# Designed miniproteins, single chains, continued (3), part 42

Each design is a single chain, and the fold is of that chain. pLDDT is the mean over its residues in the fold that is shown.

## One batch from the design tools (miniprotein)

Design m9434
Fold by ESMFold2-Fast:
Structure m9434 (fold): chain A 91 residues (1-91)
Amino acid sequence: IRTKVDELIEKLPEEAKEVIELARQGKLKEAIEKFESLKGLNDEEKAIIATYIIRAYTKDLVKFADYLRNIEEKKNLQEILDEFEKIKKEL
């Protein structure tokens, strides 16, 4: 996961990289708000961003999960989780 995810992050659009950087800084709300503003991302790109956000917040995973459930009412969560599981399974 570590090496492959990092390589895939480098290929993301600049705006998507900003989401990753916000996640690295622990700015969960800002990272998710910027992620939601990004339209036109494919499922793989969304999964990479979501994977990195989850990875950065693994110690606060319950808070992260509750935040996603409350703001999006699961609108895109299932697709993101499915791609996240694919990436984990193949790494």
Scores: mean pLDDT 63

Design m9435
Fold by ESMFold2-Fast:
Structure m9435 (fold): chain A 68 residues (1-68)
Amino acid sequence: SHHHDLELARKKAKEEIEKILAGELSKEEAIKNIRSLTDDPEAIKIAEGALEATAENEVQARVALHDL
């Protein structure tokens, strides 16, 4: 369902953001991982938006994690 896909994408985005902050994963790899979980464009858009926050600084990444 759409709701299930959104929650799955949010959970995965949180996990991927933590890995990026730890230096374990690139943003490009994180986006690829999320796209492999769902083909729902809205779920992908929400997760990618959260990942883009990590490009600004750690504080923005932490805010994105809280909002997910």
Scores: mean pLDDT 70

Design m9436
Fold by ESMFold2-Fast:
Structure m9436 (fold): chain A 100 residues (1-100)
Amino acid sequence: SDMDLAIIGLESRISDVIDEGAANPSMTFDELEDRLVNLFVSWIKHLAEKNNLSKEEIEEIFKRGLEFLRKELSKIASQEQVDSVIKRLEEAAKKVIEEL
């Protein structure tokens, strides 16, 4: 389904950002966090522009992306760092989704 493809697409991009962060010794955790926030915001906007998914489906894709991010980021970051990233993503996504 379009929803399943959007979830897979987001999860793949999350993995790419985390892998780049792990491979780049010059990338700070704050820079990784900024890249993840920008990824989620740009992905939500991309899905909205395609106009083939409902607002509720975009919200579910975001939720599934956060669950995947929490699992993957917990392998390399502290619980405090993970919770900080998730909170910032929830705040950023809420603003973008409310405007859809």
Scores: mean pLDDT 87

Design m9437
Fold by ESMFold2-Fast:
Structure m9437 (fold): chain A 68 residues (1-68)
Amino acid sequence: STAAEEEKLIKKIKELQEKLDKLLEEKGEVNEEVIRLMEEMAELLYKITKNEDILEKLKLWIERVKKE
């Protein structure tokens, strides 16, 4: 069922988001691990939406995080 798979992916994305927030708060820098987690989130969102615009927006979000 597509809906159940979508919900599972959304939960995984939220878990990755929480891990990213924690890593950024603790280390105060964007390292290779943080970037990898962001890329994993981007891939999961693309699987749900099949939307290239989301990938582009996520790339901009990664760049924004690098500045913070």
Scores: mean pLDDT 67

Design m9438
Fold by ESMFold2-Fast:
Structure m9438 (fold): chain A 88 residues (1-88)
Amino acid sequence: MAEIARLEEEAADAYAAGDYARFGELLTAAVRATTELLLAADLSEEERAAAAENFRGLADKLAELAATEAPELAPAAEALRAAAEALA
């Protein structure tokens, strides 16, 4: 959906600018919107498992960044973990 793509582009721009607070907010919004679409899309078990694994991997990477460099990313890491759990 165009709105999610726009949120992802704005998040990438914020990250490139070092604005981790805005990046975290935009990424959290994009993850929530994507999760709602995926849950509504009547995905197969394989498709849901793949999406859950992808979100879990991203959550782990963001949690590491939050622990070491960008604590503002902790809520986004939690949102990705919640999305992975909802899809699994």
Scores: mean pLDDT 79

Design m9439
Fold by ESMFold2-Fast:
Structure m9439 (fold): chain A 97 residues (1-97)
Amino acid sequence: AAEEAAREAAERFGEELRAEGYDDVRYTELHDADDRLVGVLVAGFTADGEARLRLLSPAGELLGEGVGPAGELLDAVWDAWRADGPAGAAATLNAFA
């Protein structure tokens, strides 16, 4: 149920990103050290180098959303994920919103 909810939410947010002009939409499943699903990152990219990222819980709840230059936003989010996991990534995304 939770994994399916995350997948359904990711598909919905991906379609919303496409409607907003993000033609390149990617999904990344995030797992902990025990290979348990802890989140899904939905990323939309424009040809102009902008990205909009949405981080979802395993239950499909929105934890964080950010928009900005693709390289800067992705580097900041992945650095925060490595340091503080989902909470750090969500806080970093919300700072870019």
Scores: mean pLDDT 81

Design m9440
Fold by ESMFold2-Fast:
Structure m9440 (fold): chain A 85 residues (1-85)
Amino acid sequence: MTREDHVEKVVEELKRLEELFGQDAREVLREAIATAEDTRYARFLRMLLEGRSVEEIIEELGLDEKQKEVAELLYEGYQRYLEEV
């Protein structure tokens, strides 16, 4: 799969959350992280929902090159989802 295919999969999963829970995916994610432990993934999601740039998230969380690639992919998918809602 290409990078584009992976970004589209993120958009598809966010839309699926909306369909399954009857809420905007952002609200579903906010509710999920409200009771989550303070993990690196939970911090990533909080920063994403706050509208921070992907560069700020990468720096704040101390992500390596491989983690950075995944973070950029998730960020791009999330931004595309927001453009469609």
Scores: mean pLDDT 78

Design m9441
Fold by ESMFold2-Fast:
Structure m9441 (fold): chain A 86 residues (1-86)
Amino acid sequence: MEAVRARIRAIVDATLAQAKDGLLSGLQLNDLIAALMEALPWLDTEETRQAIHDIATAAQNGKQYMSAAQAAAFTDGVIALVESRL
């Protein structure tokens, strides 16, 4: 569990570090989803991909950029989703 959580955090943090001023583009989100599914292929379903999209939308709360708190909420949401499906 700790290894899976650490890998998810590393992937999300790497993607968010590439986001200019906290902006997560659709391309960066697609790259994030692809990286997560490559790391966790047993979870690669359309439902999982859509759930990650929904978590990103909720974390952004209609804003053009994610604050540090929103980025943390996104990371925690993705970890919780993956852990719920293990």
Scores: mean pLDDT 69

Design m9442
Fold by ESMFold2-Fast:
Structure m9442 (fold): chain A 65 residues (1-65)
Amino acid sequence: SLAARAALFRALDVDGDGTVTRAEVQARTGASDEQIDRIFGMFDLDGDGVISDAERAAIRAAAAL
């Protein structure tokens, strides 16, 4: 569900600055590169390895509506 995806995304944004990096996810979860790639494949549409505040805000707005 969108709410579940938003909650998971919020949990990965550990510094609350609106960016999620591969290194932060790795340090936080201990996930493998393959698992991180799957997560970023869902949220990081341009493949730059960072999920920006704008992307995060768009997901949050969509989930709130």
Scores: mean pLDDT 62

Design m9443
Fold by ESMFold2-Fast:
Structure m9443 (fold): chain A 75 residues (1-75)
Amino acid sequence: LSPEERKGIMFAEGTYVLALATVQTLMKQNDNKEAIEYLNKAKEKIKDIAERYNVPKEHVDQILKDLDDLINQIK
């Protein structure tokens, strides 16, 4: 991986961690709809980061899968 690809992965991971913290707060308040909306926005942001930094999609696909799995658990 190039230095720029590694930066992209770090930014995607940071976005994921922030999304998890936010969703935990929303779930404690039983705001499941808002939690799902936030996770969908986080997925789009991670995709944008991957495109901007030319990160191989395989490296962010696991994060996106983890977010999709969480959305399905909240439903």
Scores: mean pLDDT 83

Design m9444
Fold by ESMFold2-Fast:
Structure m9444 (fold): chain A 64 residues (1-64)
Amino acid sequence: AAPRTFSVTISSADFDVLEAEVRKALAEAGFDSEETARNIALGLVDLGYGAGTSFSVSYQRVTA
């Protein structure tokens, strides 16, 4: 399968804003998963990412 990418810019240190930004980016990439968005947001906070941070994620299915 072709790799899929999405990008997010963190505009606030507020977790709810971060989760909403991740959810929007995932939806734009064709994913509609609240649990995935929450888990990504939690991981970013745990790693110390905050306001002003930008990141991109690339992924592909291991099996079709």
Scores: mean pLDDT 64

Design m9445
Fold by ESMFold2-Fast:
Structure m9445 (fold): chain A 104 residues (1-104)
Amino acid sequence: MEEERERIAEEIRKLINEYVEKAKTLSPEERLKLGRETMERIAELYERMARLTTRPEGRETALAIARAAREYGGLAIAVVNLEEGKEPLTEERRIELLLAAENK
């Protein structure tokens, strides 16, 4: 079970890396579309991780992250904005981005 959760975590990291790599060659419109699709797939992976988690706290945390990914797919948008020299729109998003960066 732990090995399956680690594999899901690796898949999430791969999706983020693939997005960043592809985003460099895409138009801003295509980057936003890919970012949304990537965040939806990440949410699905966290939902799967929650189903494999037997402990309530871990399951609730994974589901909360999945919900945040679906609602705040703008983390991918924030990355695009930072690359283009634009600031994120809200201080709450900036704090979330900093927390996400610390977790790698």
Scores: mean pLDDT 63

Design m9446
Fold by ESMFold2-Fast:
Structure m9446 (fold): chain A 108 residues (1-108)
Amino acid sequence: SRLDRVYRLSDELVEFLGLDKHVATYDEIMTALVDWQVEASQGNGSLEPGALVDVKYNTRISKEDPNKLIVSDELAETLGVPKEVSFDELNLAIARFIQSNSTEIPVP
């Protein structure tokens, strides 16, 4: 199963996800992303302008555009994104970061 696939993680990815180990399943990696899995709020009204969505990197919903996030300089540099980024751009950048910092381990 995809969820049972095992990956070796870089030190950077371990720190980013707040994990305590360098080997994790796909399911464990995706679970660690729950704080980053922010969907566009247009249509459901649950996300407020200026709301904090990630404490570690001080990521907030833009006050001017609820479809955009304001990220910290450190997060922007780590993921290679501009400081004001859409939810889709941030999620795509996180996915690329995970792919670049994980290597699938064959399960016997």
Scores: mean pLDDT 68

Design m9447
Fold by ESMFold2-Fast:
Structure m9447 (fold): chain A 73 residues (1-73)
Amino acid sequence: SELELLKEQNEKLKAWVEEKAKTWSEEERERMIEKLREELKEARENPPSELTPEQVEEAIKTAEEMIKILEAA
């Protein structure tokens, strides 16, 4: 299913971010966190019409988890 594919892609993305976060500068991590927070706000206020509600929730969850990974690095 599209939702399962999205979850798989998001897990791979989170793993990639976790590995890269430890090698990024403080400025690079802060910049990524800022972009993710902006995207998260936009997704909550204006969810994409081409995505199902479940896909939107998955995207929001992934963005929040990525922010936590970047903040922990």
Scores: mean pLDDT 80

Design m9448
Fold by ESMFold2-Fast:
Structure m9448 (fold): chain A 102 residues (1-102)
Amino acid sequence: NKEKGEEYYKKAEEHVEKAIEALKKGDFETAREHAEKAKEYALEAEKLGNKEGAAEVLASVALVYLGLGKYEEAIELAEEAAKLDPRMQPVLDGIRRQAAEA
């Protein structure tokens, strides 16, 4: 169902925005909670055929985990995003570069 895939994608984007806001405020617990919710909604959007939207959200969640210092989780999520949409490869490359400098 395309409409449900778009709905889950929008919910995932809302949680990404909240995760980034929490991360900027140093609220790492709230940032992780919203990042996990964004990942859950992105995977539901993927199941409903929105692979491109899911890839974009997973790449954004990977950047949140990078900001949390969770380099392995960030790389794994960015690899998943790049597998769903090769246009996410620059995000994966950027995360790998930052993780190597840590």
Scores: mean pLDDT 86

Design m9449
Fold by ESMFold2-Fast:
Structure m9449 (fold): chain A 75 residues (1-75)
Amino acid sequence: AKEEIEKEAELLTKELITFIKSNATSQEARAELTKDFNIYLKNLNLSPDLKRKLLLEIAKAALEEEDYLSAIEVL
């Protein structure tokens, strides 16, 4: 059960990173999705280390795309 939730969180993290890298929508829309995902992750019963790892992966992707609004939402 927990392992399945961890895999889902990792998959959704990859999907969000792909969305950020697409740069196809507004910066504000990407930041809002990133904020919602951060709230989602924090409410999951996952290890703190896994949560931190996933949030850092999102932050790195956002910084690489110069999407500072999204980066701030997960730092």
Scores: mean pLDDT 81

Design m9450
Fold by ESMFold2-Fast:
Structure m9450 (fold): chain A 89 residues (1-89)
Amino acid sequence: MTEEELKKKLEELKKELKELGKKILEVGTEYALLAIELALMKLAGEEHNKEEIEELKKKIDELEAELAELNAKYDELRAELKELKEKLK
């Protein structure tokens, strides 16, 4: 791999990390808002909101799984970025 190819890959990884970081913040914000909504529904009365509570729980579980995958990908890209920086020294 040429130095120019390594520099191009480094810039691509930086862009991917920035985009992934923004997506983590977006999904994390949605998760936080749904968690608050779930807590408020439980306080208002579980028996009257049972279907909405179950639907919110499902969405929260899906967002938690997505956040776990996004964080794992972010860590992998950070490791790749570190390796490329070492190769450019």
Scores: mean pLDDT 82

Design m9451
Fold by ESMFold2-Fast:
Structure m9451 (fold): chain A 70 residues (1-70)
Amino acid sequence: MLVTVTLTLRDAETGELVGEATSTNQPAGSPAPAPDALGEPGTYTLTVTERDANGNVLSVSTHTVTVGPP
């Protein structure tokens, strides 16, 4: 089944929205695309939402992502 995957990236310290990416026509359970905002050092909360063709939410998962300085 093909789904729309939406990624929402928030700063874990402030809760501010840092980035969002949406990808359509993905197989269900596919790895989420990386938001363009990744690259700045910090700790982020990544929320992955999968929706079907009718806009119904199929799954929501939350991950903590840490980007270290170079």
Scores: mean pLDDT 69

Design m9452
Fold by ESMFold2-Fast:
Structure m9452 (fold): chain A 57 residues (1-57)
Amino acid sequence: GESTARHAKKVALANPDRISPEQLYENTLISLKSLGVPEKEAEELAQKTAKEVEEEK
């Protein structure tokens, strides 16, 4: 779960002109859910990841 979110954060920071915070949230959520992460936990990690990337831009 967390390692996937951290990887998504790094990819987004490398492509700030291509990935919006909303797109990052959706992509991270889909990836986490596809890996079997519970929906509530996936939403928390996706939201945290999107917020951290937005703050680092």
Scores: mean pLDDT 74

Design m9453
Fold by ESMFold2-Fast:
Structure m9453 (fold): chain A 65 residues (1-65)
Amino acid sequence: MREELEQQFNALVQQAGRAIEAGDKSALLKVADQLDELSEQARKAGMLGLAERARRMSEFLRSLA
């Protein structure tokens, strides 16, 4: 469970990097939405550090879109 959430976060970070390089605002917003969902799942799992990292990344991506 916890390893799966961390792997999902890493995958979303990679997707975000590609969207930034491509200038794809719709892809940035989609990844931000997925990070918000991951943050909530991590919070429910007691992974507060991961939840905060996902939330901050989502906020950053939304600022770029």
Scores: mean pLDDT 84

Design m9454
Fold by ESMFold2-Fast:
Order: sequence, then C-alpha cells, then structure tokens
Structure m9454 (fold): chain A 106 residues (1-106)
Amino acid sequence: SSILRAIGLVLRMIGLVEDLRRLLKEAKKLLEEIKKKPDQKKLEELEKILEEAKRILKELEEILEELRELGDPEAVAIAERLLEEAKRILKEIEKILEEAKKILAE
C-alpha cells in the first residue's frame, strides 16, 4: 500500500530529525567545553558531527523525493516541514563549528 509506505517514510524522517536535534545538543555542549578549554580533538568531534548532520540531511532529501513520487500531498507537506527544520538545525551546527574554529585560531 502506498499509504503504508508514505507513513513509514514520514516516521523515518521524524527519527532522522530527532537524530539531528541530538547532534545539535552535542555540538552546543562541545562548543561550551571549547570556550572553557580550547581543544583540537573537540573541534575534530564537531567536524564529525557536521559531516553526520550533512549525511542525515541528504537522506531526508532522498526520502522527500520518494514521498513526492508516491503522490500523497499530506505526507509531502509534513516531509517538507521536517526538511526545513533539518536545514535550520544544520545551519546552527555550521555556526557552532565556525565559532569553535575562531576560538582555536586565537
């Protein structure tokens, strides 16, 4: 059933956005630790968090395209909102990494 497939894909997207929220929380914690004591290894951990966040965003984009092919307009609308939230989280992680890089350059 296309309906069951669409539901499964939306649930997977919700899980991926929850993973992004967890990565953002970890990135914020690492930035606060870097502010207290600059550490190159913690910067490298932030870089890994950003790469994982980019991978998750790519998976979300691929799921949205599959949902568009299934043609369920309500599922597509939910997926588009989830992807926009994911893009906002990615931008916050990118900003955190740039702030950490500036601290370590001083």
Scores: mean pLDDT 91

Design m9455
Fold by ESMFold2-Fast:
Structure m9455 (fold): chain A 64 residues (1-64)
Amino acid sequence: MEEARRKAEKGDEAYEQGNLEEAKKYFREGRKLYREEAERSEDPVEAGVLEISAAVLDLIEKKL
């Protein structure tokens, strides 16, 4: 969770700086980490939140 969140934050920072290639890379990495955390989570609510976070990052990456 924390690592995926950090990747998403770095992606947002890169986007704000106009570095679209770096932003895409970080969002892609964050999405992968959120999905992996969701698969390992025993809590269905936590897994659902992580899957939504991954889907949001995927949508942002595709829009860039």
Scores: mean pLDDT 79

Design m9456
Fold by ESMFold2-Fast:
Structure m9456 (fold): chain A 75 residues (1-75)
Amino acid sequence: GMEKLREKLYEEALKNSSDKEVGLLIADLYFKVLTGELTREDLDEIIATAPPEVRAFANTFRPLIDELEKLPHLH
């Protein structure tokens, strides 16, 4: 379910984040893209205006978002 997907994103964010709150913020933004609350274009603009450390971390989630969008349960 979507709650499991959000949980996975938060776990991966915390694993790779230099700061817990930064990781949770990035995971929340990516989760909003997966649920359709934000477009990838909106996310790209938000990340582009973010601090460099947030942008670098966010880029690690792009392949995961592509994989998750292709999964049947996100239809």
Scores: mean pLDDT 66

Design m9457
Fold by ESMFold2-Fast:
Structure m9457 (fold): chain A 66 residues (1-66)
Amino acid sequence: AQFEADVLLALGLIYYSIAKKDKDPQARIEALEKAIELFEQAVALGHPDAPAYLEEVRAELEKVKA
């Protein structure tokens, strides 16, 4: 039952990695927002690592928007 949570976490990490490498603010915002969506779904499915990554990505999004 954890498989879907693991997949969502992995996809979120991929988008987070894309966001960290992109220099375009709009592209970074879009990738971070997608990572947030995926991590929120992983949290809802009970993935133990997802809450920490969700907090980290939300903080990064606020930095990009500033």
Scores: mean pLDDT 82

Design m9458
Fold by ESMFold2-Fast:
Structure m9458 (fold): chain A 100 residues (1-100)
Amino acid sequence: MTPEELLRKARELLSRAVDYLNQGKYEEAIKLLREAIDLLEQVRPVASPEAIAHLDRARKHLDEAEKYLKEGNKEMARKHLQEAVDHLLEAIREVERALA
């Protein structure tokens, strides 16, 4: 997979995850966000420290969201899912800048 194809697929997964999050389907959102993060890990060797920091923060917030969801705390799960989305989007933007 080329870096450009990988970034396009990560953006598609992120967009679908946001749709599920807006529908209150948090388990589906978590699955798609994990797939997007794992895909972006493939570009880690060419990623900036800023991109890596955002990727690591996205993963941390995703783990917290999954924990809160298991506890039945949907409000905290949603907040951490939004943070994961925001950090993943910034990671994608930083990687796109490195490829330009």
Scores: mean pLDDT 86

Design m9459
Fold by ESMFold2-Fast:
Structure m9459 (fold): chain A 87 residues (1-87)
Amino acid sequence: SEAEELLAKGKEAFEAGDYETAAKYFSQAAKILEKKAKEGKATAEDYRLLAEAYSLLGKAYDKMGKKEEAEKADRKAMEAYFKSLQL
């Protein structure tokens, strides 16, 4: 899926130390998955991918020293993971 491709690109950027580019890719993946969730079309797997996207986004923000943004992303990851368990 497009979200999975964006996650893969974000992971490549993260491993290269380009945390700003990684955060952009992870954020775009999360937006795609959130739109799907808002439309009532998200599966348990979509929520797991959303949790991964937010978790990785939080990690990228932590590397950039953006602690408030990292904490917010980590909370959204937990919420998405919890949703994946309910479906």
Scores: mean pLDDT 90

Design m9460
Fold by ESMFold2-Fast:
Structure m9460 (fold): chain A 95 residues (1-95)
Amino acid sequence: EAERLIEEAERLLEEDPEKALELAEEAARLATERVERGDESALPLLARAVEIAAEAAEKLGINTPAEVAAARALAAAIRAMTLEDLERLRELAEE
């Protein structure tokens, strides 16, 4: 489940940030699938996965502090979204 991948990614942030990034990306994918099926409880999971991925990327030196801040802002926006907001964004992105 996405929750377990998030928990494991958090544990690995200090020991293996590369693996933490992979797990956070997989958790984001699973959370996105749940959101697409109408599970609003997956929105906070998606936001947390984005935050962990940003922290892991920062530890790996992949992203600048500004890019990490932008990813955290995106995670905060996702937490504030509803499924209706996400569906509206998807419709706009497809056209």
Scores: mean pLDDT 75

Design m9461
Fold by ESMFold2-Fast:
Structure m9461 (fold): chain A 90 residues (1-90)
Amino acid sequence: SFEEAIEKSIKLLDEAVKKVKEETSEEDAKKAERFAEYTKESLKNAKSLEEAIEDLEIGKIAAEENLSKKTAEILNKALEESIKILKEAL
């Protein structure tokens, strides 16, 4: 369902932030937390699966442009898995 796909996506983001905290700097962890907070709000406010997918695709670009390489790699792996889950729910 739409709700289940969104909930799974949020959980994947929370796990990715935890991994950033374990594997990177305190500065990277704070940036990852802010990025994830913004992304989770976008997911919660999405009106369709298509909107959620588009928001996450834009999020992948934003992560690569604004975060360290390792932080972006960890977060974008979670975003790619979330996009896959959302597409499977279409």
Scores: mean pLDDT 88

Design m9462
Fold by ESMFold2-Fast:
Structure m9462 (fold): chain A 51 residues (1-51)
Amino acid sequence: SIKEIEAREEISKLLRKNGSLSTSQLRELGKKYDLSVGTLRKLLEEEKKYL
């Protein structure tokens, strides 16, 4: 979905800037994009594979 694409892009940017994302950052992304923390954690793991 469009929301997942936008969330993935923001996760990718945060990973490059900070090297990691906290659970609190995933919760804030969940509120912003209306996605579960579980979905965001899956997207984070996918993005880490491309580091």
Scores: mean pLDDT 81

Design m9463
Fold by ESMFold2-Fast:
Structure m9463 (fold): chain A 73 residues (1-73)
Amino acid sequence: SQQAIDYVRKAAVANNQGKYEEAVKYAQEALRLSPPGSPLQAAALRVLSDGLRGLGQTQQADQVQAQADALLA
């Protein structure tokens, strides 16, 4: 749980710095460590989507964002 939170924070920082490849890697680790259906999984998916969008992978970013939004519905 704490490890996943730390990876979400690292992904967000990397996104803010324009380090999108690093952000995607940290977000993927956060997602792997997040419980299914949790708010933490939604947070991991959101920072993953941001990183993918920064890399120009807009279709994949939209898909990941939709997954995050579904968890919050």
Scores: mean pLDDT 88

Design m9464
Fold by ESMFold2-Fast:
Structure m9464 (fold): chain A 87 residues (1-87)
Amino acid sequence: SAVEEELRKRAEELLEEIREELEEMVKQGTPIEDFEKQALRLYLEAMEKLTELAREKKVPEEVQKELLDEFGRRFQEVVQELLKKYE
């Protein structure tokens, strides 16, 4: 549906913004502890934004759960890939 597509697009945009911020932190030599703290903060903020959008657009609970679970998996993949740069 158009609403599911909109939520998916917003999730993609948020993941891209998180990736860019975390990549810049690695590039700037941010300590791993500060990187992990910021990654968690960005994740929680994104989850809140996606949950709010899903509520406003009256997305079915099952679809919301699937999209949020997928976002969490993709977020974890980004974090794990970047953590490799810390050795």
Scores: mean pLDDT 87

Design m9465
Fold by ESMFold2-Fast:
Structure m9465 (fold): chain A 85 residues (1-85)
Amino acid sequence: VEEEIEEIAEKLEKVVALSASNEEEAKKLLRETAEEAKRLVEEHKEELEKLLKETPENSKKRRTLLLILELAKNAERMDEMIAEA
């Protein structure tokens, strides 16, 4: 789970970098990353919630976990925003 969390974090950083030079590639990667986050939450929900509770409030790891949960919850909304752009 921690390896998968780090992989999603790296992809999100790449989306930000790509958005400056290639918006189409950034949109595709963002969509893929959101789908991966949704899948991770569906498969490892209990483990992710436990990690969130065990992680200090001001840690980088907690922010990443919260972002993954947000992406998973809003995957449909993000797909909608990308499709309408």
Scores: mean pLDDT 72

Design m9466
Fold by ESMFold2-Fast:
Structure m9466 (fold): chain A 55 residues (1-55)
Amino acid sequence: SVKKYREELARIAEETKRRLAELQAAGASKEDLNKVRQEANDRIIELQKEQEEAE
């Protein structure tokens, strides 16, 4: 379902935004921030594959 897919994308975006804000407030390095972004991107790619396989 496209609706479920969009809901999961929104969830990932909000979780990532919150985690980045927390790390940035804690003085995290660019490398640490990039790791969080990469993890989010990897999850989005997997979600896209699942959506394509379901359709």
Scores: mean pLDDT 80

Design m9467
Fold by ESMFold2-Fast:
Structure m9467 (fold): chain A 72 residues (1-72)
Amino acid sequence: ARPAPASEEEIRALLDEAVAAGRLTPEQAEALRAELLKHREATRALVEAALENAHLFGVPSVAMPALAAPAP
């Protein structure tokens, strides 16, 4: 058997844990999850990169200047 849903389950667990730990907001986790679903083949590598650089992806959303500017 070749279970593809294992990667999605791991992503869910990682994002849920990050939200529970206060590293991500539910909205940020949902946005990342949507992007990860689009890149399911590279999902694990993307998740690891996102978690390592969570501060750049808006973990402190109120403190990040890039996220403070909702440019069109």
Scores: mean pLDDT 60

Design m9468
Fold by ESMFold2-Fast:
Structure m9468 (fold): chain A 100 residues (1-100)
Amino acid sequence: MSLEEILEELQEIAEKAKSLGHDDIAYLATRAAQIVKEAIEAIKNGDKKKLEEYRKVLESLRIQAEKLANDPSLTPEAQELVRRLGELLKEAIEKIKEMI
């Protein structure tokens, strides 16, 4: 999966989470999408320093998603959204690491 495809899926998760009232998941997905979009621009500009900063932000968001995934009050649909969010964050981090 490309960073552009990851960005599209993060935007879809954010919209779906928002429509279902899962504001915490929507916030994390929206923030992740913003950082991935900025990382794509940093790659085009050869800005490795910004890429390293964005990688650290995405790692922080992944930890937050893991904590949220452990919330037993989440509906099965919300659990699937946060699980997919975590997978996309991990893949984005790995791709950015390859470009640094």
Scores: mean pLDDT 88

